# Designs tried in a protein design run: designed miniproteins, single chains, continued (5). Part 57

Each design is a single chain, and the fold is of that chain. pLDDT is the mean over its residues in the fold that is shown.

## One batch from the design tools (miniprotein)

Design m17963
Fold by ESMFold2-Fast:
Structure m17963 (fold): chain A 99 residues (1-99)
Amino acid sequence: SYIDLARDYIRRGDFGSAVSAAGSALARGDYEGARRLMREVARLSRDQRGQALRLLGQALYHLGDYDGARDSYRRSSDVFRDQGDLDSADDAQRRADEL
């Protein structure tokens, strides 16, 4: 499964590949698995934190946790803005504002 693949990437410290695999899991409806693993990536990886928080927001939205999704998207926006990725920051902020 994509969740098992993402978990194995996290164990190896390959957080970029973990984010990619979790995105595939989300596309297939594995929201609980993606939520759990993206929380771990957001804690462990500065470089992938913005992307992990964005995917966490998507997972929380599909699980019906709209307050959690909004918070995660806002944090994703702040991380991307701090990194100078203004397009990704604006996309995450729009997702939060639409909830």
Scores: mean pLDDT 90

Design m17964
Fold by ESMFold2-Fast:
Structure m17964 (fold): chain A 80 residues (1-80)
Amino acid sequence: MLPPASDEEIALGERAEVEGDEEAKLEVLRALARRLAALGVITPAELEAIEAARSVEEAEAIFEEILRRRRAELAAERAA
């Protein structure tokens, strides 16, 4: 059977939850962003911005900007 998540991802998740490790939580957010990019939900430029984030707050702010852009693009298509 295919393995579920990588041992690295599981370890990062455990560190983020148990220790409140901000670096581990940031890596989990970056892993999520890479999966979203692979699914075409976010652009390569948006992925690059998230990977460049230095803190959880910064990564969350980038995700918020992505949602704003998504809404603006949808509104522009509907307005036409």
Scores: mean pLDDT 70

Design m17965
Fold by ESMFold2-Fast:
Structure m17965 (fold): chain A 66 residues (1-66)
Amino acid sequence: SLRERILEAARRAIENGDEAAAMVGLDELHRHGGSIEDFEELRRLAEEKGLERVAARAEEIIEEKR
């Protein structure tokens, strides 16, 4: 699905330390129906990689969806 492809791209961007691509991926995932669970996974991965801005954006989206 489109959502799964966007999630995979966002995950790869975070794994590669590509903050700009990860931020784009989060916004695209938010537009295309990403779940709270998807964003919680990406937030944890971003925290592990030290991408603080990416983790903060994921947390912001999680709060918006609650």
Scores: mean pLDDT 87

Design m17966
Fold by ESMFold2-Fast:
Structure m17966 (fold): chain A 95 residues (1-95)
Amino acid sequence: MEEKREEVIRELEEEAEVLRRALELARERGAHPLVLEALEEALRGTEEALRRAREGAHPSEVVARAVGARLRAVGIASEDPEALREFERLLREAK
């Protein structure tokens, strides 16, 4: 369990950095408000999942929370097809 938790923490730290870069790019480029909201939700949820993992939460619960945050972010961006495309593009550019 420890090795699995450490791996999940590393993956979530990498995901959080990608999300921070994507959010910075979105703000710099004046992205759609839904894109900003989606990225902020994804980052917030990923950081919360990281906090819980560091506090000793089970890896499965941590992964479920991170997946939930991504699904909520996609839901927000999906309210506008152009916002969804921009959200996806920014995430690819940030990797």
Scores: mean pLDDT 85

Design m17967
Fold by ESMFold2-Fast:
Structure m17967 (fold): chain A 87 residues (1-87)
Amino acid sequence: IEAQALDPSLPEHVQHAAVNLLLVAAEVNIEIPSDESLRAAAEDVAAVAPYEPERARELARRTLEAAERLGASEEVIRAAREALAVA
Protein backbone atom coordinates (compact mmCIF):
# COMPACT_ATOMS: atom_id res chain seq x y z
CA ILE A 1 0.00 0.00 0.00
CA GLU A 2 1.73 3.11 -1.30
CA ALA A 3 0.32 6.60 -0.72
CA GLN A 4 2.60 8.76 -2.86
CA ALA A 5 0.16 11.36 -4.18
CA LEU A 6 2.44 14.26 -3.19
CA ASP A 7 5.69 15.37 -4.82
CA PRO A 8 8.25 15.63 -1.98
CA SER A 9 10.32 18.14 -3.98
CA LEU A 10 7.53 20.72 -3.64
CA PRO A 11 7.69 23.35 -0.84
CA GLU A 12 5.84 22.44 2.38
CA HIS A 13 3.10 25.04 1.81
CA VAL A 14 2.38 23.53 -1.63
CA GLN A 15 2.29 20.00 -0.18
CA HIS A 16 -0.09 21.21 2.56
CA ALA A 17 -2.33 22.77 -0.10
CA ALA A 18 -2.29 19.48 -2.06
CA VAL A 19 -3.39 17.53 1.06
CA ASN A 20 -6.24 20.00 1.64
CA LEU A 21 -7.27 19.73 -2.02
CA LEU A 22 -7.36 15.91 -1.80
CA LEU A 23 -9.51 16.12 1.35
CA VAL A 24 -11.99 18.42 -0.43
CA ALA A 25 -11.94 16.14 -3.50
CA ALA A 26 -12.77 13.13 -1.30
CA GLU A 27 -15.72 14.98 0.29
CA VAL A 28 -17.05 15.96 -3.16
CA ASN A 29 -16.56 12.45 -4.58
CA ILE A 30 -18.50 10.89 -1.66
CA GLU A 31 -21.50 13.09 -2.60
CA ILE A 32 -21.47 11.76 -6.20
CA PRO A 33 -22.98 8.24 -6.07
CA SER A 34 -21.00 6.45 -8.79
CA ASP A 35 -18.38 3.69 -8.80
CA GLU A 36 -15.77 6.02 -10.31
CA SER A 37 -16.34 8.82 -7.78
CA LEU A 38 -16.37 6.46 -4.78
CA ARG A 39 -13.16 4.79 -6.01
CA ALA A 40 -11.56 8.23 -6.40
CA ALA A 41 -12.72 9.17 -2.87
CA ALA A 42 -11.15 5.99 -1.44
CA GLU A 43 -7.86 6.71 -3.25
CA ASP A 44 -7.80 10.34 -2.06
CA VAL A 45 -8.49 9.27 1.54
CA ALA A 46 -5.69 6.68 1.44
CA ALA A 47 -3.28 9.29 0.03
CA VAL A 48 -3.96 11.81 2.84
CA ALA A 49 -4.17 9.31 5.73
CA PRO A 50 -0.47 9.74 6.72
CA TYR A 51 -0.90 13.54 6.86
CA GLU A 52 -4.42 14.03 8.27
CA PRO A 53 -5.31 10.73 10.03
CA GLU A 54 -8.42 11.91 11.92
CA ARG A 55 -10.05 13.56 8.90
CA ALA A 56 -9.02 10.66 6.63
CA ARG A 57 -10.54 8.13 9.03
CA GLU A 58 -13.89 9.97 9.09
CA LEU A 59 -13.93 10.29 5.29
CA ALA A 60 -12.93 6.62 4.87
CA ARG A 61 -15.91 5.53 6.98
CA ARG A 62 -18.25 7.74 4.94
CA THR A 63 -16.82 6.38 1.66
CA LEU A 64 -17.28 2.75 2.73
CA GLU A 65 -20.82 3.45 3.98
CA ALA A 66 -21.75 5.14 0.70
CA ALA A 67 -20.21 2.33 -1.39
CA GLU A 68 -22.05 -0.39 0.55
CA ARG A 69 -25.40 1.44 0.62
CA LEU A 70 -25.31 2.21 -3.12
CA GLY A 71 -24.28 -1.32 -4.09
CA ALA A 72 -21.02 -0.23 -5.68
CA SER A 73 -18.82 -2.77 -7.47
CA GLU A 74 -16.77 -5.23 -5.41
CA GLU A 75 -13.59 -3.44 -6.52
CA VAL A 76 -14.85 -0.09 -5.19
CA ILE A 77 -16.02 -1.62 -1.88
CA ARG A 78 -12.60 -3.29 -1.53
CA ALA A 79 -10.84 0.04 -2.19
CA ALA A 80 -13.02 1.77 0.43
CA ARG A 81 -12.22 -0.94 3.00
CA GLU A 82 -8.51 -0.57 2.25
CA ALA A 83 -8.76 3.21 2.74
CA LEU A 84 -10.45 2.70 6.12
CA ALA A 85 -7.73 0.20 7.15
CA VAL A 86 -4.97 2.72 6.27
CA ALA A 87 -6.74 5.63 7.97
Scores: mean pLDDT 76

Design m17968
Fold by ESMFold2-Fast:
Structure m17968 (fold): chain A 76 residues (1-76)
Amino acid sequence: SLLEKVKELEEKLRRGELTPAQIEQFEANRWIGEVLRKLGDALDEAFQRIQAGAPREEVDAELKKVGEELTEEMRK
C-alpha cells in the first residue's frame, strides 16, 4: 500500500540508506505522506469502533468529516 511504501522510505531515511536525490524527493512529497498517514489513522479508528459495536452511521459521519477536512487542507 502507499502507507507501507511511505513507512519503508522513512525507515530507510532513518538508517541513512537514501541518496541525497531520494531525500530531496521524499521531502518534496512529505505532505502527501502526512495526508495518507492521517487518513490511515482515521480508517483504523473507524475499523476498531465498528469491531467494538459502534453504529455504522456514526462512523460513516466521522469519516466523511475527516475526508472533508483533509480535502480542505490539501486545497489550501
Scores: mean pLDDT 71

Design m17969
Fold by ESMFold2-Fast:
Structure m17969 (fold): chain A 60 residues (1-60)
Amino acid sequence: SMADLQAQVDAIAKKLFEENPEFSEEQKQALRDTLYTVAQDTQDLEMTERAGRLVVRHFK
């Protein structure tokens, strides 16, 4: 369901935020937006996490 997808994306976001506590609110929002976009477009949580990790590397 969409609610289950949202919960799983939120879990990925939480994990990435915990790994990167230095991120600004703007960086966290950009990361969250990317995760939701990729998850909605692909419906693939592994691709979603990989896209999130690429964004994280870009911010560093």
Scores: mean pLDDT 83

Design m17970
Fold by ESMFold2-Fast:
Structure m17970 (fold): chain A 81 residues (1-81)
Amino acid sequence: SKAEEDLLLGEIYLAMGKMAFAVGLYETAREQFEKALEYFERAIEIGSPEIQERARALKEEVERLLARIDAGEPSALELRR
């Protein structure tokens, strides 16, 4: 279905963004995360309840990662106690 395709594309862009984020390519990571958000929003609009639930969870993850980039906190190492 189109919703499954949009969810899959969102997951691919999220994975690419996470890889870029992990190696410090924050500009690339931001672009991939923004694309992932577009696909997850489309999946939420037209998907089944199960697809909507998964897409919302993944969208929240992307939004948290984007917020960390914007705040200058791209690394989980900043969470040292």
Scores: mean pLDDT 82

Design m17971
Fold by ESMFold2-Fast:
Structure m17971 (fold): chain A 67 residues (1-67)
Amino acid sequence: MKVVERVFLRSSASPELTLEAARGLGEEMKRTEGWARVRAELDRGERGREWEARGESLAVVTGEKEL
């Protein structure tokens, strides 16, 4: 059975810095929680655009593992 978890990271930093922080969080999740796969990306959907318009950035970290 696949388990998928998504963590949202919101920051007033630039999109590049927010994505870098999200990648760091993904590696931490992999190390501490045993997630088999993690990926970090900027939220380019409607919510991400709303935060960008406010001078903030939204990133998503997705963890996947099989049980």
Scores: mean pLDDT 76

Design m17972
Fold by ESMFold2-Fast:
Structure m17972 (fold): chain A 64 residues (1-64)
Amino acid sequence: SSQQKQQQIEQLKKQLEGLDRLLKELRRQLKETSDPEELAILRQQIEEVEQQKKELEEQLKKLG
């Protein structure tokens, strides 16, 4: 149904907004961190979140 499709789109958009906020936070921490081990962890987390965002964007494209 069109209502179910709209609800799914809204849920995906909210998830994307959450990932965008998380990316902003991780990038802020990256700028404030001088420890090499912490930098490596933050870079890995950023890449993982960017991958999740890409997957959700692909799901949105399939629905549109």
Scores: mean pLDDT 87

Design m17973
Fold by ESMFold2-Fast:
Structure m17973 (fold): chain A 95 residues (1-95)
Amino acid sequence: SEVEEEIEEARRKLESYKETGNLEDLAEAVNHLVKALMLAREERAPEELLEQIEELFLELLDRQLAVFNDPEEIKELREELKKRIEEARNGSPKK
């Protein structure tokens, strides 16, 4: 699954960032998670995949990783993330 591939790439990049401190890996992890969420929404992915995406996003935000320097922006991003995940669960295209 392309969703699963994007989740795995996000995990790999986040792990690389934890080991090296490379901000490019952090940015790529975020990019892969955003893409995974978009694909999950379009393809009505199972709850397990949405849960994995949410878990990884919350880990990134909770650790206050360096892409987001504004605590207010991080808080708003958490709220937007929860909304987007809920929309993916309930607002996915019906097939």
Scores: mean pLDDT 70

Design m17974
Fold by ESMFold2-Fast:
Structure m17974 (fold): chain A 96 residues (1-96)
Amino acid sequence: MEEKRKEIHELIEKIKTALDNKQFDEAISLLRKLGDLIVEVAEEKGNPELAKKARSLVDRAIFEIQLAVRNGDYETAKEIGKKYLEKIEKVADEVL
């Protein structure tokens, strides 16, 4: 559990850095990994509702980031990513 807690927090910080540097492919890859870890921890703790919430937030974040990137709106992609990351971090804190 403690190891997964550290890994989740490290992933959040790496995603923040990737978003700040507009490395959206990396940010998306890390968001998928973060979502998988939060879902795993939530399921281990017997909280399928938090697992579902985490998955929905991650999937929505990736979708909206990809749409903004497709339109060449990199600043909006960064802002969307950060907004969803804050919501995902809150779910991670509830799970941990």
Scores: mean pLDDT 86

Design m17975
Fold by ESMFold2-Fast:
Structure m17975 (fold): chain A 64 residues (1-64)
Amino acid sequence: MEELRKKLEENSINGRVHATVAVDILQSLGFSTEEAQKIVTPLLGPDGYIDVEELLEAAKEALK
């Protein structure tokens, strides 16, 4: 999870990351495209960005 946090923070603007970038990062850490999309889609903001903390919590749930 520290690796995911680090990659998301490096690619974030004001604590938020674009959905496309979030999917790419999740896939780079071993999530499938389908798994990454399931994590990202419900967290998607109206501007196409996702809060890093919300994404981290959703990824933790997916890894249970």
Scores: mean pLDDT 79

Design m17976
Fold by ESMFold2-Fast:
Structure m17976 (fold): chain A 84 residues (1-84)
Amino acid sequence: SKISKLVTQLVGQSLRVIAAILDGDTEEAKKAAEEMYKIAKEIISLDPSMKPEVINMLKTLAKQLGKVDKDVAKEVEKKAQELE
């Protein structure tokens, strides 16, 4: 389904954030976080019942990132909150 493809893309962008942080590329990590937010909004728009799961995925990522890059972690947390 389209939702399944979007969830796969969301996971892909979360891995891109992690890879960028490991490479010390904060700009790339922030770009990947922006793409995650766009994908998350599209998933929620197509299936509002996915909203708690999508928000939880972003919050979980933000908590893990907070151990390595506090600035990127704050950006991801802010985006999770902006999803309502």
Scores: mean pLDDT 85

Design m17977
Fold by ESMFold2-Fast:
Structure m17977 (fold): chain A 90 residues (1-90)
Amino acid sequence: PLSAEEKEEYFEEYIKLVVDSVKKALKVYSPEEVAKQIVEHIENLKKNKVPKEYIERLANAILEVLKEENVPEEVLKKLEKELKKIIEEA
């Protein structure tokens, strides 16, 4: 079993890998298509019973990188609303 510190380190590395994947996807796909893939990924994490706190942290990290990569504001707002709905709904 992993310690709480090891679990935190593992999750931080996971966020980094997902963020890097999003940056690479933005070079190949439209911002709208990348947003759709992000929603599907977050829905899959929820289906697999990943704790809400971790899903929220991942979603926030993804939204930050999309802002840094100059994704259109309308795409960002739509994605933020969709992710919040998925995370808040039981």
Scores: mean pLDDT 83

Design m17978
Fold by ESMFold2-Fast:
Structure m17978 (fold): chain A 56 residues (1-56)
Amino acid sequence: KTLVVYPRDKPPETGEFLADITGLSAAERAQKIKELMEKYNADSVVDTGYGDVYLI
């Protein structure tokens, strides 16, 4: 599973694959997403249901 980040100041199509979350628990995944949102100034998260999570 990968995270694609769409920073608040960029269009969604400029997203980047930043992390593999395959081995993480739900709590660890939430913490990692929070850290990436803060690091990349992302405003929201989109879960595609296919194992990829996008930060916007």
Scores: mean pLDDT 58

Design m17979
Fold by ESMFold2-Fast:
Formats: C-alpha cells, structure tokens, sequence
Structure m17979 (fold): chain A 118 residues (1-118)
C-alpha cells in the first residue's frame, strides 16, 4: 500500500531525529502517536476486525507501561525507546490494516514528525 510505504518513510525520518529531540518533544510525539493508535483501535472495533483491534490494543498497552516506567523512574532514556516502539508498531500495523485505519495512523505519524522538526 502507498499509505503504508509513506508511514514507513516518515517513521524512518522521525527515528533519525530522536537522538537530538528534547524531552518535551519526545513526550508530545509519544502522546500524538498513542492518540492515533486509540483512534485506529476505535475504527478497528467498529469494523469488527478483532485481530487488528487486539494488535493495536497491545501496542497502546505497552506504550502505557512505558509511560508508567518513565513516571516511576524519571529516566529520560525511556522516552526515545517509547517513541521508537510506537513507530515500529505503527509500521507493522499499517502493513495489515485497511486503508481507512492506515490514514488514521499516517495522521499521527505526520503530527509526531511536525513536533520533532520544531
């Protein structure tokens, strides 16, 4: 899919920006990627795609676990790992997702890139 290819391209661009990103940029990027996944989950549920919904739910759950680790430890090194995990999950999900779900995931990735380029 052209949308899945665009998501992978933008995810690689974001990954290249992670080492120079501020803590505030990483937090904001994490939050918009999670928001995109939550919107994708709601659409997958409405479509009755239980397998896709489960996979998106796992990605969201893991992101919240990483947020919990960050809040407990205050270890800033968790932030780029969380963003990378979210991007890798979104790329894999985009390869199996229908076009309507891919568009939602793409919007989240575009927002994350905009944050990290500031």
Amino acid sequence: SKIAEEIERLAKEIESLLPSATVDQLRQARDVLIEGLEKALELAKKRGDSELAMKIGIAIGMAHIMLGVYNLTKDDSVLPLAVRYLLESIVELSRIAPEEVQKILLEGVKKALEILKK
Scores: mean pLDDT 90

Design m17980
Fold by ESMFold2-Fast:
Structure m17980 (fold): chain A 103 residues (1-103)
Amino acid sequence: SLEERRREVLEEASRAVKEIKEIVDKHMDTREQLFAGTPEEVRAVTREAARRAGVSEERAERIAEAAARYPEVRTGVAGMVAMETLEARQEMLREVERVVERL
């Protein structure tokens, strides 16, 4: 009974660790594409992230072009994709757009 209880706890912990790793790996892949990718890869990743945050295709394209040119915009996009809620992502994206409008 004690061994069965320990096994169940370890199996539950292993599942939680796997889920955390998958989330971390997904965010790291996005960061690598944003900072080590080609301009075309940076545009594609940024456009996709902006669309998922609910902006129009035209606005997503403007942000994508700015991210390809400016590391500061890439950092903002990386911050946005790391946000856990849609509301937080939309607020971060609004800050990124304010920077883009001044470029």
Scores: mean pLDDT 76

Design m17981
Fold by ESMFold2-Fast:
Structure m17981 (fold): chain A 91 residues (1-91)
Amino acid sequence: DESKVEEILERFNKVAEEIKKQIEEIKKTLDPEEQQKALLQLAIQHLQDQIAYYQALAKEFSESDPEMAETFAFLAEYYQERLAKLQEKLA
């Protein structure tokens, strides 16, 4: 369903805009040394939220659109790998 895909994309665009705003706030409110750590933590939190959302979408579409469900499952796995790399940098 194209309208459902548009809804998902609009939601992601709004989340991206909010992330950008939060990044600008971090730059203004924190010491430079803590700023980088806060930015990495923000990225980790949002990646975790994205992974959970893609996993939920994969389950939701599993009966109605198995190909789309596979795509969302693949995206969840892709972002899980990115999350692991960011967590490795934070450690």
Scores: mean pLDDT 78

Design m17982
Fold by ESMFold2-Fast:
Parts: C-alpha cells; structure tokens; sequence
Structure m17982 (fold): chain A 94 residues (1-94)
C-alpha cells in the first residue's frame, strides 16, 4: 500500500527531526551554533520530502558536533540518521 508507505516515511522523518532537535537542544552554545545551519537545512529538506538531502545534513550535523557531543547526544544523532534512511526506503518503495 503506497499510501501507508508514504505515511511511514513521514512518521520516520518526523521522528528523526524530534530526536535531533532534542540532541541539539542539549549541546553547548558553541556546538548549537555550528549545528544550527545543518538543522535548518535538514528541517527544510524534510518539509519538502527530500529525505536524501535531509540525511546528508543530519550526517554533516553529526560530524560538526562530534567533538562537543556527549555519548547520549551522539547516539540520538545516529538514531535520527537511521530514521532518515528508513524514511528514504519507505518513500522509494511507495
């Protein structure tokens, strides 16, 4: 069912946004400043259904915050990346 797969893609992408926002909110001001452009681009990509672009920005966000993130924050960013991979897969199968 293509409609169900599109819904699952949107749910996975929204889950990724929630998780990554939570991780970014717990970062230092310096790390948040570095993450913000990638978070803004990620949110725009998700709103446009462009999960491939969203995943790229989530990966870059993870890279720039890695020196400043706790293990918990880093794991949330990785979980968000996995959810974006799932969103892309669901969309492609729809």
Amino acid sequence: NAERLRREADEAAQGALGTIREAVDNLSPEAKAAAQPHLDALETAVANGDYDTALRHAQELGRVVAPHATVEEAMKIVAAQILLVAARDYRERA
Scores: mean pLDDT 85

Design m17983
Fold by ESMFold2-Fast:
Structure m17983 (fold): chain A 86 residues (1-86)
Amino acid sequence: SSHFRALAERLLAALQQLIRQAEEAIRNGDFDTARQQERALRSLIGLLRSLRRRGERLGVLTPQALRRMDQAIRAAERVIERIRRE
């Protein structure tokens, strides 16, 4: 549905914005802020994974949308790994 796709795009945008903010915090050596952002990143990853699974089951997500979700989740996981190594 268009509502489901709109929600997916909204979550993708939120995740991408949070990734940029976390990367900025890492560049600035602000690991306290980065660790707080890790919690939000994990929450958004969980929501996006749940939405992806439901969207596949309902057949309402395109292959391109699924790939964009997968790419964003992988990018977020890489940022979390960098935060965890500090």
Scores: mean pLDDT 85

Design m17984
Fold by ESMFold2-Fast:
Structure m17984 (fold): chain A 62 residues (1-62)
Amino acid sequence: GSPIDGRAGAGSGAAIGGPDTPGSKAAELGSLLFDREASLEAGKSSGGDLKALEAGRRGAAA
């Protein structure tokens, strides 16, 4: 798969701004940061999934 970075990047820029409303924005920022960290850890697992897929491809090709 090919992830679309353009759209995700634009959304990230809006979320980064946070001095406007500390209460609401802080919660959103915390959620996004948590999701990002979870994505990083899940990325390790997802990375393994991609590697497993490649190994599967090699096994199937064999």
Scores: mean pLDDT 52

Design m17985
Fold by ESMFold2-Fast:
Structure m17985 (fold): chain A 56 residues (1-56)
Amino acid sequence: SMEYEKVREIAESKSFAKLKELVSRFGLYPKNKTQAVWAVEALFFSGLITLEDIEK
């Protein structure tokens, strides 16, 4: 869906450090940017975070 692609696009535009900070609040500890993007997608589609949380 367009939403799925938008979430991935925004997450990929962010640094690993920013994504790691976001997902660590949920007990997720990605080892690289690819894992961090996957974690962000999982959190978003589980309803735990919003697009605003990813963009900031």
Scores: mean pLDDT 84

Design m17986
Fold by ESMFold2-Fast:
Structure m17986 (fold): chain A 59 residues (1-59)
Amino acid sequence: ARREEAKRKIFELLSEKGYVTVDELAEHLGISREEVERLIDEMEAKGLVKRVPGKGYAL
């Protein structure tokens, strides 16, 4: 539940801003950089997000 809520918020931020860094996500969600990376890795493995070199992540 809490991870699913965090993933939803990540998706909403990416939809709003186009691309977001791990640090921005960690600050916005109030969780560690390591936890954000774990969530992003799972979402990337599912094809939901992609890494953009020099800009962070996008949908």
Scores: mean pLDDT 80

Design m17987
Fold by ESMFold2-Fast:
Structure m17987 (fold): chain A 81 residues (1-81)
Amino acid sequence: SAEQEALLAQGRALIDEAVAMLAAGVPREEVARRLADRVAALIKEHPEHALEYLVALLGAQEVLDGVPAEEVLARLERAIA
């Protein structure tokens, strides 16, 4: 659905943002804080999508722990579809 596509796009954006910040030399702890704050704001605006936002946050945190972004994105696509 268009709603699932929008949620998946937001999840991809969070993971891409994590990858970009790490590549730019932003410290891991700072990247984690910024992602958590953004997800908290999204949950406040759309509490009905809290689980999907938390799944995306967990995926972004796995990227911070060294899991390849493509593997995390593939799992996110399966979880939301």
Scores: mean pLDDT 81

Design m17988
Fold by ESMFold2-Fast:
Structure m17988 (fold): chain A 55 residues (1-55)
Amino acid sequence: AAERAARERKRRAELLEKMKNSTVQEAGDLADRYLRALMAERAGNEKEAEYYWKQ
């Protein structure tokens, strides 16, 4: 449980760094997936959020 929360926060930070170093097209795709993951997390759909964190 604790490890899961830590990994989620780490993945969010890593995704943000990837967006900074991506092309415009790639950054757009990453932003959409990141937003989807955040919406899923807010809805309590952690399985869906994890899916987007992997992509």
Scores: mean pLDDT 71

Design m17989
Fold by ESMFold2-Fast:
Structure m17989 (fold): chain A 57 residues (1-57)
Amino acid sequence: GPSDAELDAIAEHLSIMTGAPKARVRELLRAGDWAALRRVLGERATAVARRRLAEIE
């Protein structure tokens, strides 16, 4: 799976895009809680997160 540094970088980008707290986004990405990510970030930003994680693998 993605490293802590990779999750941190993705969380920072999503936080800048959406205004959501970086720490919260990072926690949800680490947990793989895609339902909560959709509620916090919206569907479009969650799709960006999924794509970025797929590109790391």
Scores: mean pLDDT 83

Design m17990
Fold by ESMFold2-Fast:
Structure m17990 (fold): chain A 88 residues (1-88)
Amino acid sequence: VAPAILIQLDRLSEYAKEKNEEEILKLIQGARDALHAGDYDTAIELLKQFAEKARELGDEKTAKIAEDMIKGVEYLRELDAQYAAALA
């Protein structure tokens, strides 16, 4: 896992706490848990839901941060797939 993605999740958790948005906080915590479990697909889906919620709140900047994190998770998923293919 790239440390930068975990640092961004920590920052987004603080954002959700400041906004007092329980649903957003749960989405961020779920994405972190999924990343720790190696479940990149679940992490991507939770981050997509987070981006949509941020947009509903009018917070386009935070939504773009979530989209950038999705790109990072997609890259990690691709690296894991390439590693598995190399071992086959």
Scores: mean pLDDT 76

Design m17991
Fold by ESMFold2-Fast:
Structure m17991 (fold): chain A 96 residues (1-96)
Amino acid sequence: MEEKQREILKELAERLKSVDPRLSEIFANSPSPEEAAEKVKELIEEKIKEEGASPSTKLQAEITLSLIQKELGVEYDEELLELYKKRQAEAEALRA
């Protein structure tokens, strides 16, 4: 129900409040998970364009967006998240 979607947005807003206050505000003020995901995507794309971002910065931004989309229960890049997990495990194995 609509109340469940609002609770997800509120929970994400609270979790991000100390990490990124602007993202927290987007989640708190968005009427739906889909609109929240769209606004986050726009902010990330704008930031990438302004910075002249490297491929690695763009990849990190896409991973962050996919994680947020997954939490919101909207369409996300599952293959990208799986690749990210694999790369983290690989880096950890190289440390040992």
Scores: mean pLDDT 72

Design m17992
Fold by ESMFold2-Fast:
Structure m17992 (fold): chain A 118 residues (1-118)
Amino acid sequence: MVLSEEEAREKLREAGLTETGVPEDVLLAILRVTSGLDLHYVSSNGAVGPFALLPEVWAKYAANSSYDDLAAGWEALRAIFNEHGISPAVDEYFPEPGIVDRIVERIGRETLERYFLD
């Protein structure tokens, strides 16, 4: 289900992600790169949910959550970046190579480091 920008903003607020100090525009930019604002996204190679995570990544970081759970998906994405850094090696956890580079192109590396790394 592809959301409008307004619907995506409301879902981010409902998930409490905007209360983390991450700007809504940054979260929206990431969702546009990963799933195109589709909470029920499924890629041709099996990645699922709003952050386009492979099922094995979901099982490792969010095993008890549904694939459309924005808060669980966000925590899984943060865990990947904190464990591996912001590097092309993280692309192995996404369906297509270059997703990390596309996120960096949209929001900038400094912004990603500021809001996703501890």
Scores: mean pLDDT 74

Design m17993
Fold by ESMFold2-Fast:
Structure m17993 (fold): chain A 60 residues (1-60)
Amino acid sequence: MREVVVRGLSVEQQIAWALRAIGEFPDMEVELVEGGLRIRYEPSPERDAFVAELEALGAA
C-alpha cells in the first residue's frame, strides 16, 4: 500500500478528485487535508497514473 499527500488543490479540485477516486477506485482511501488530499492505495498502473495526474495538478 502507498500513501501520498497532494497539496496545492482548490476546494473545488479536492471535491472533484475525491468523487472521481471513489467512482473509479473503490479500494482507494481519500481524506481531505488542508489545501489537498491524502490518498492511500494499492499500487497499479491506473492508480499510479491517477495519483501522478493529481500531483501534477497540485504542482501547477
Scores: mean pLDDT 82

Design m17994
Fold by ESMFold2-Fast:
Structure m17994 (fold): chain A 79 residues (1-79)
Amino acid sequence: EELERIAAKIAETFGLDPEEVLAAMERVRKEKPGPLPVIVARTLMELGMTEGQIVSALLALGLADSVEEARKIVEEARK
């Protein structure tokens, strides 16, 4: 439910299919569990988004309060 809402927001922002985004998020969560912001960052990386786009998305989604926090989330997502 929470993933569905976030997937829909990402899909609208980047012009993607919300079902495809949701499926990618569920796969990422299954392969490597972690906090929601890290799962979102990993999903956006797999969808081909740049670090700048991921940072902007994390801020827009309220998953990070600053650029510094968003960059830290991106670093965790790369592990």
Scores: mean pLDDT 82

Design m17995
Fold by ESMFold2-Fast:
Structure m17995 (fold): chain A 100 residues (1-100)
Amino acid sequence: MIRGRGIARYGSAAIEVEIEAGDRTIRVTLRSLGGGPEAVRRAAERLVAAFPGARIVEEGEREAVVELPTGSGAAASTAGAIAAIGAAFDGALEVARERG
């Protein structure tokens, strides 16, 4: 199982991005690190706009979860998906840390 984590910038807000890649889907969890709930919502909407077939599957006040299908375009590889996710936030996704 491939797992990545980083911090995305959305204007003045910081959002923690956690990526878990499965065989058929990539699950992206977005958490506010000090911005309002609007920052998380806007970040989730950007992912849906950037990736064909992406869906917001959970949406809360400070957390949202977006699922992306694997095997198509930018999501054909985990590295490509991480890079494309970073690009969707108008900023770089800094440092994916693997656990272990």
Scores: mean pLDDT 65

Design m17996
Fold by ESMFold2-Fast:
Structure m17996 (fold): chain A 99 residues (1-99)
Amino acid sequence: STLDEIQSLLDELLSSDNVDDIQQALDLAIDLLSSDDEDLRNLGLSALNKALESEDDDILKLALEAINTALKQSPDDQDLVNKLIALTLQAIGKLFEKS
């Protein structure tokens, strides 16, 4: 399915050693969050969550910047805002666990 193809592409890009590939995945995730399709929005959220699970602090920073961009683009979508805040809190918790 198209969803499986997009998921596979996001997983491939986020698993890359190339920061440009990771940035492309995050840009795609932000675009997916703006979709009218709930499945595409959930795929965007899943991609952001995968980036936040990275042990690479540079990837974590890019993921947090992507979340900030998504929050600025859709401030009136309370469900999306709540999900993005939850991901931000998860990332902050992970940083405290490393300290």
Scores: mean pLDDT 81

Design m17997
Fold by ESMFold2-Fast:
Structure m17997 (fold): chain A 78 residues (1-78)
Amino acid sequence: MKKIKLPDEVKELLKEMGFEKDEATFSEVAGAVLGYITEKGLGDENGLVDLKDTPLGKMLGRDKATIEEVIEAIKKLA
């Protein structure tokens, strides 16, 4: 898998979620995001994520999004 050097904005977002790396694959980034959502219980059975007052919500400017929308937004930042 290709490792990418993470932009500072993505590194700060991931650090607030407890993931500190300068380089990662997109799969590792997506895994960290999904792990955070699961640990905090933010996702529902329909894939809707409650982002209110979270680092992800602040970065994306959204209170709610699907898991797919969150992952795609992270890919666009990297």
Scores: mean pLDDT 72

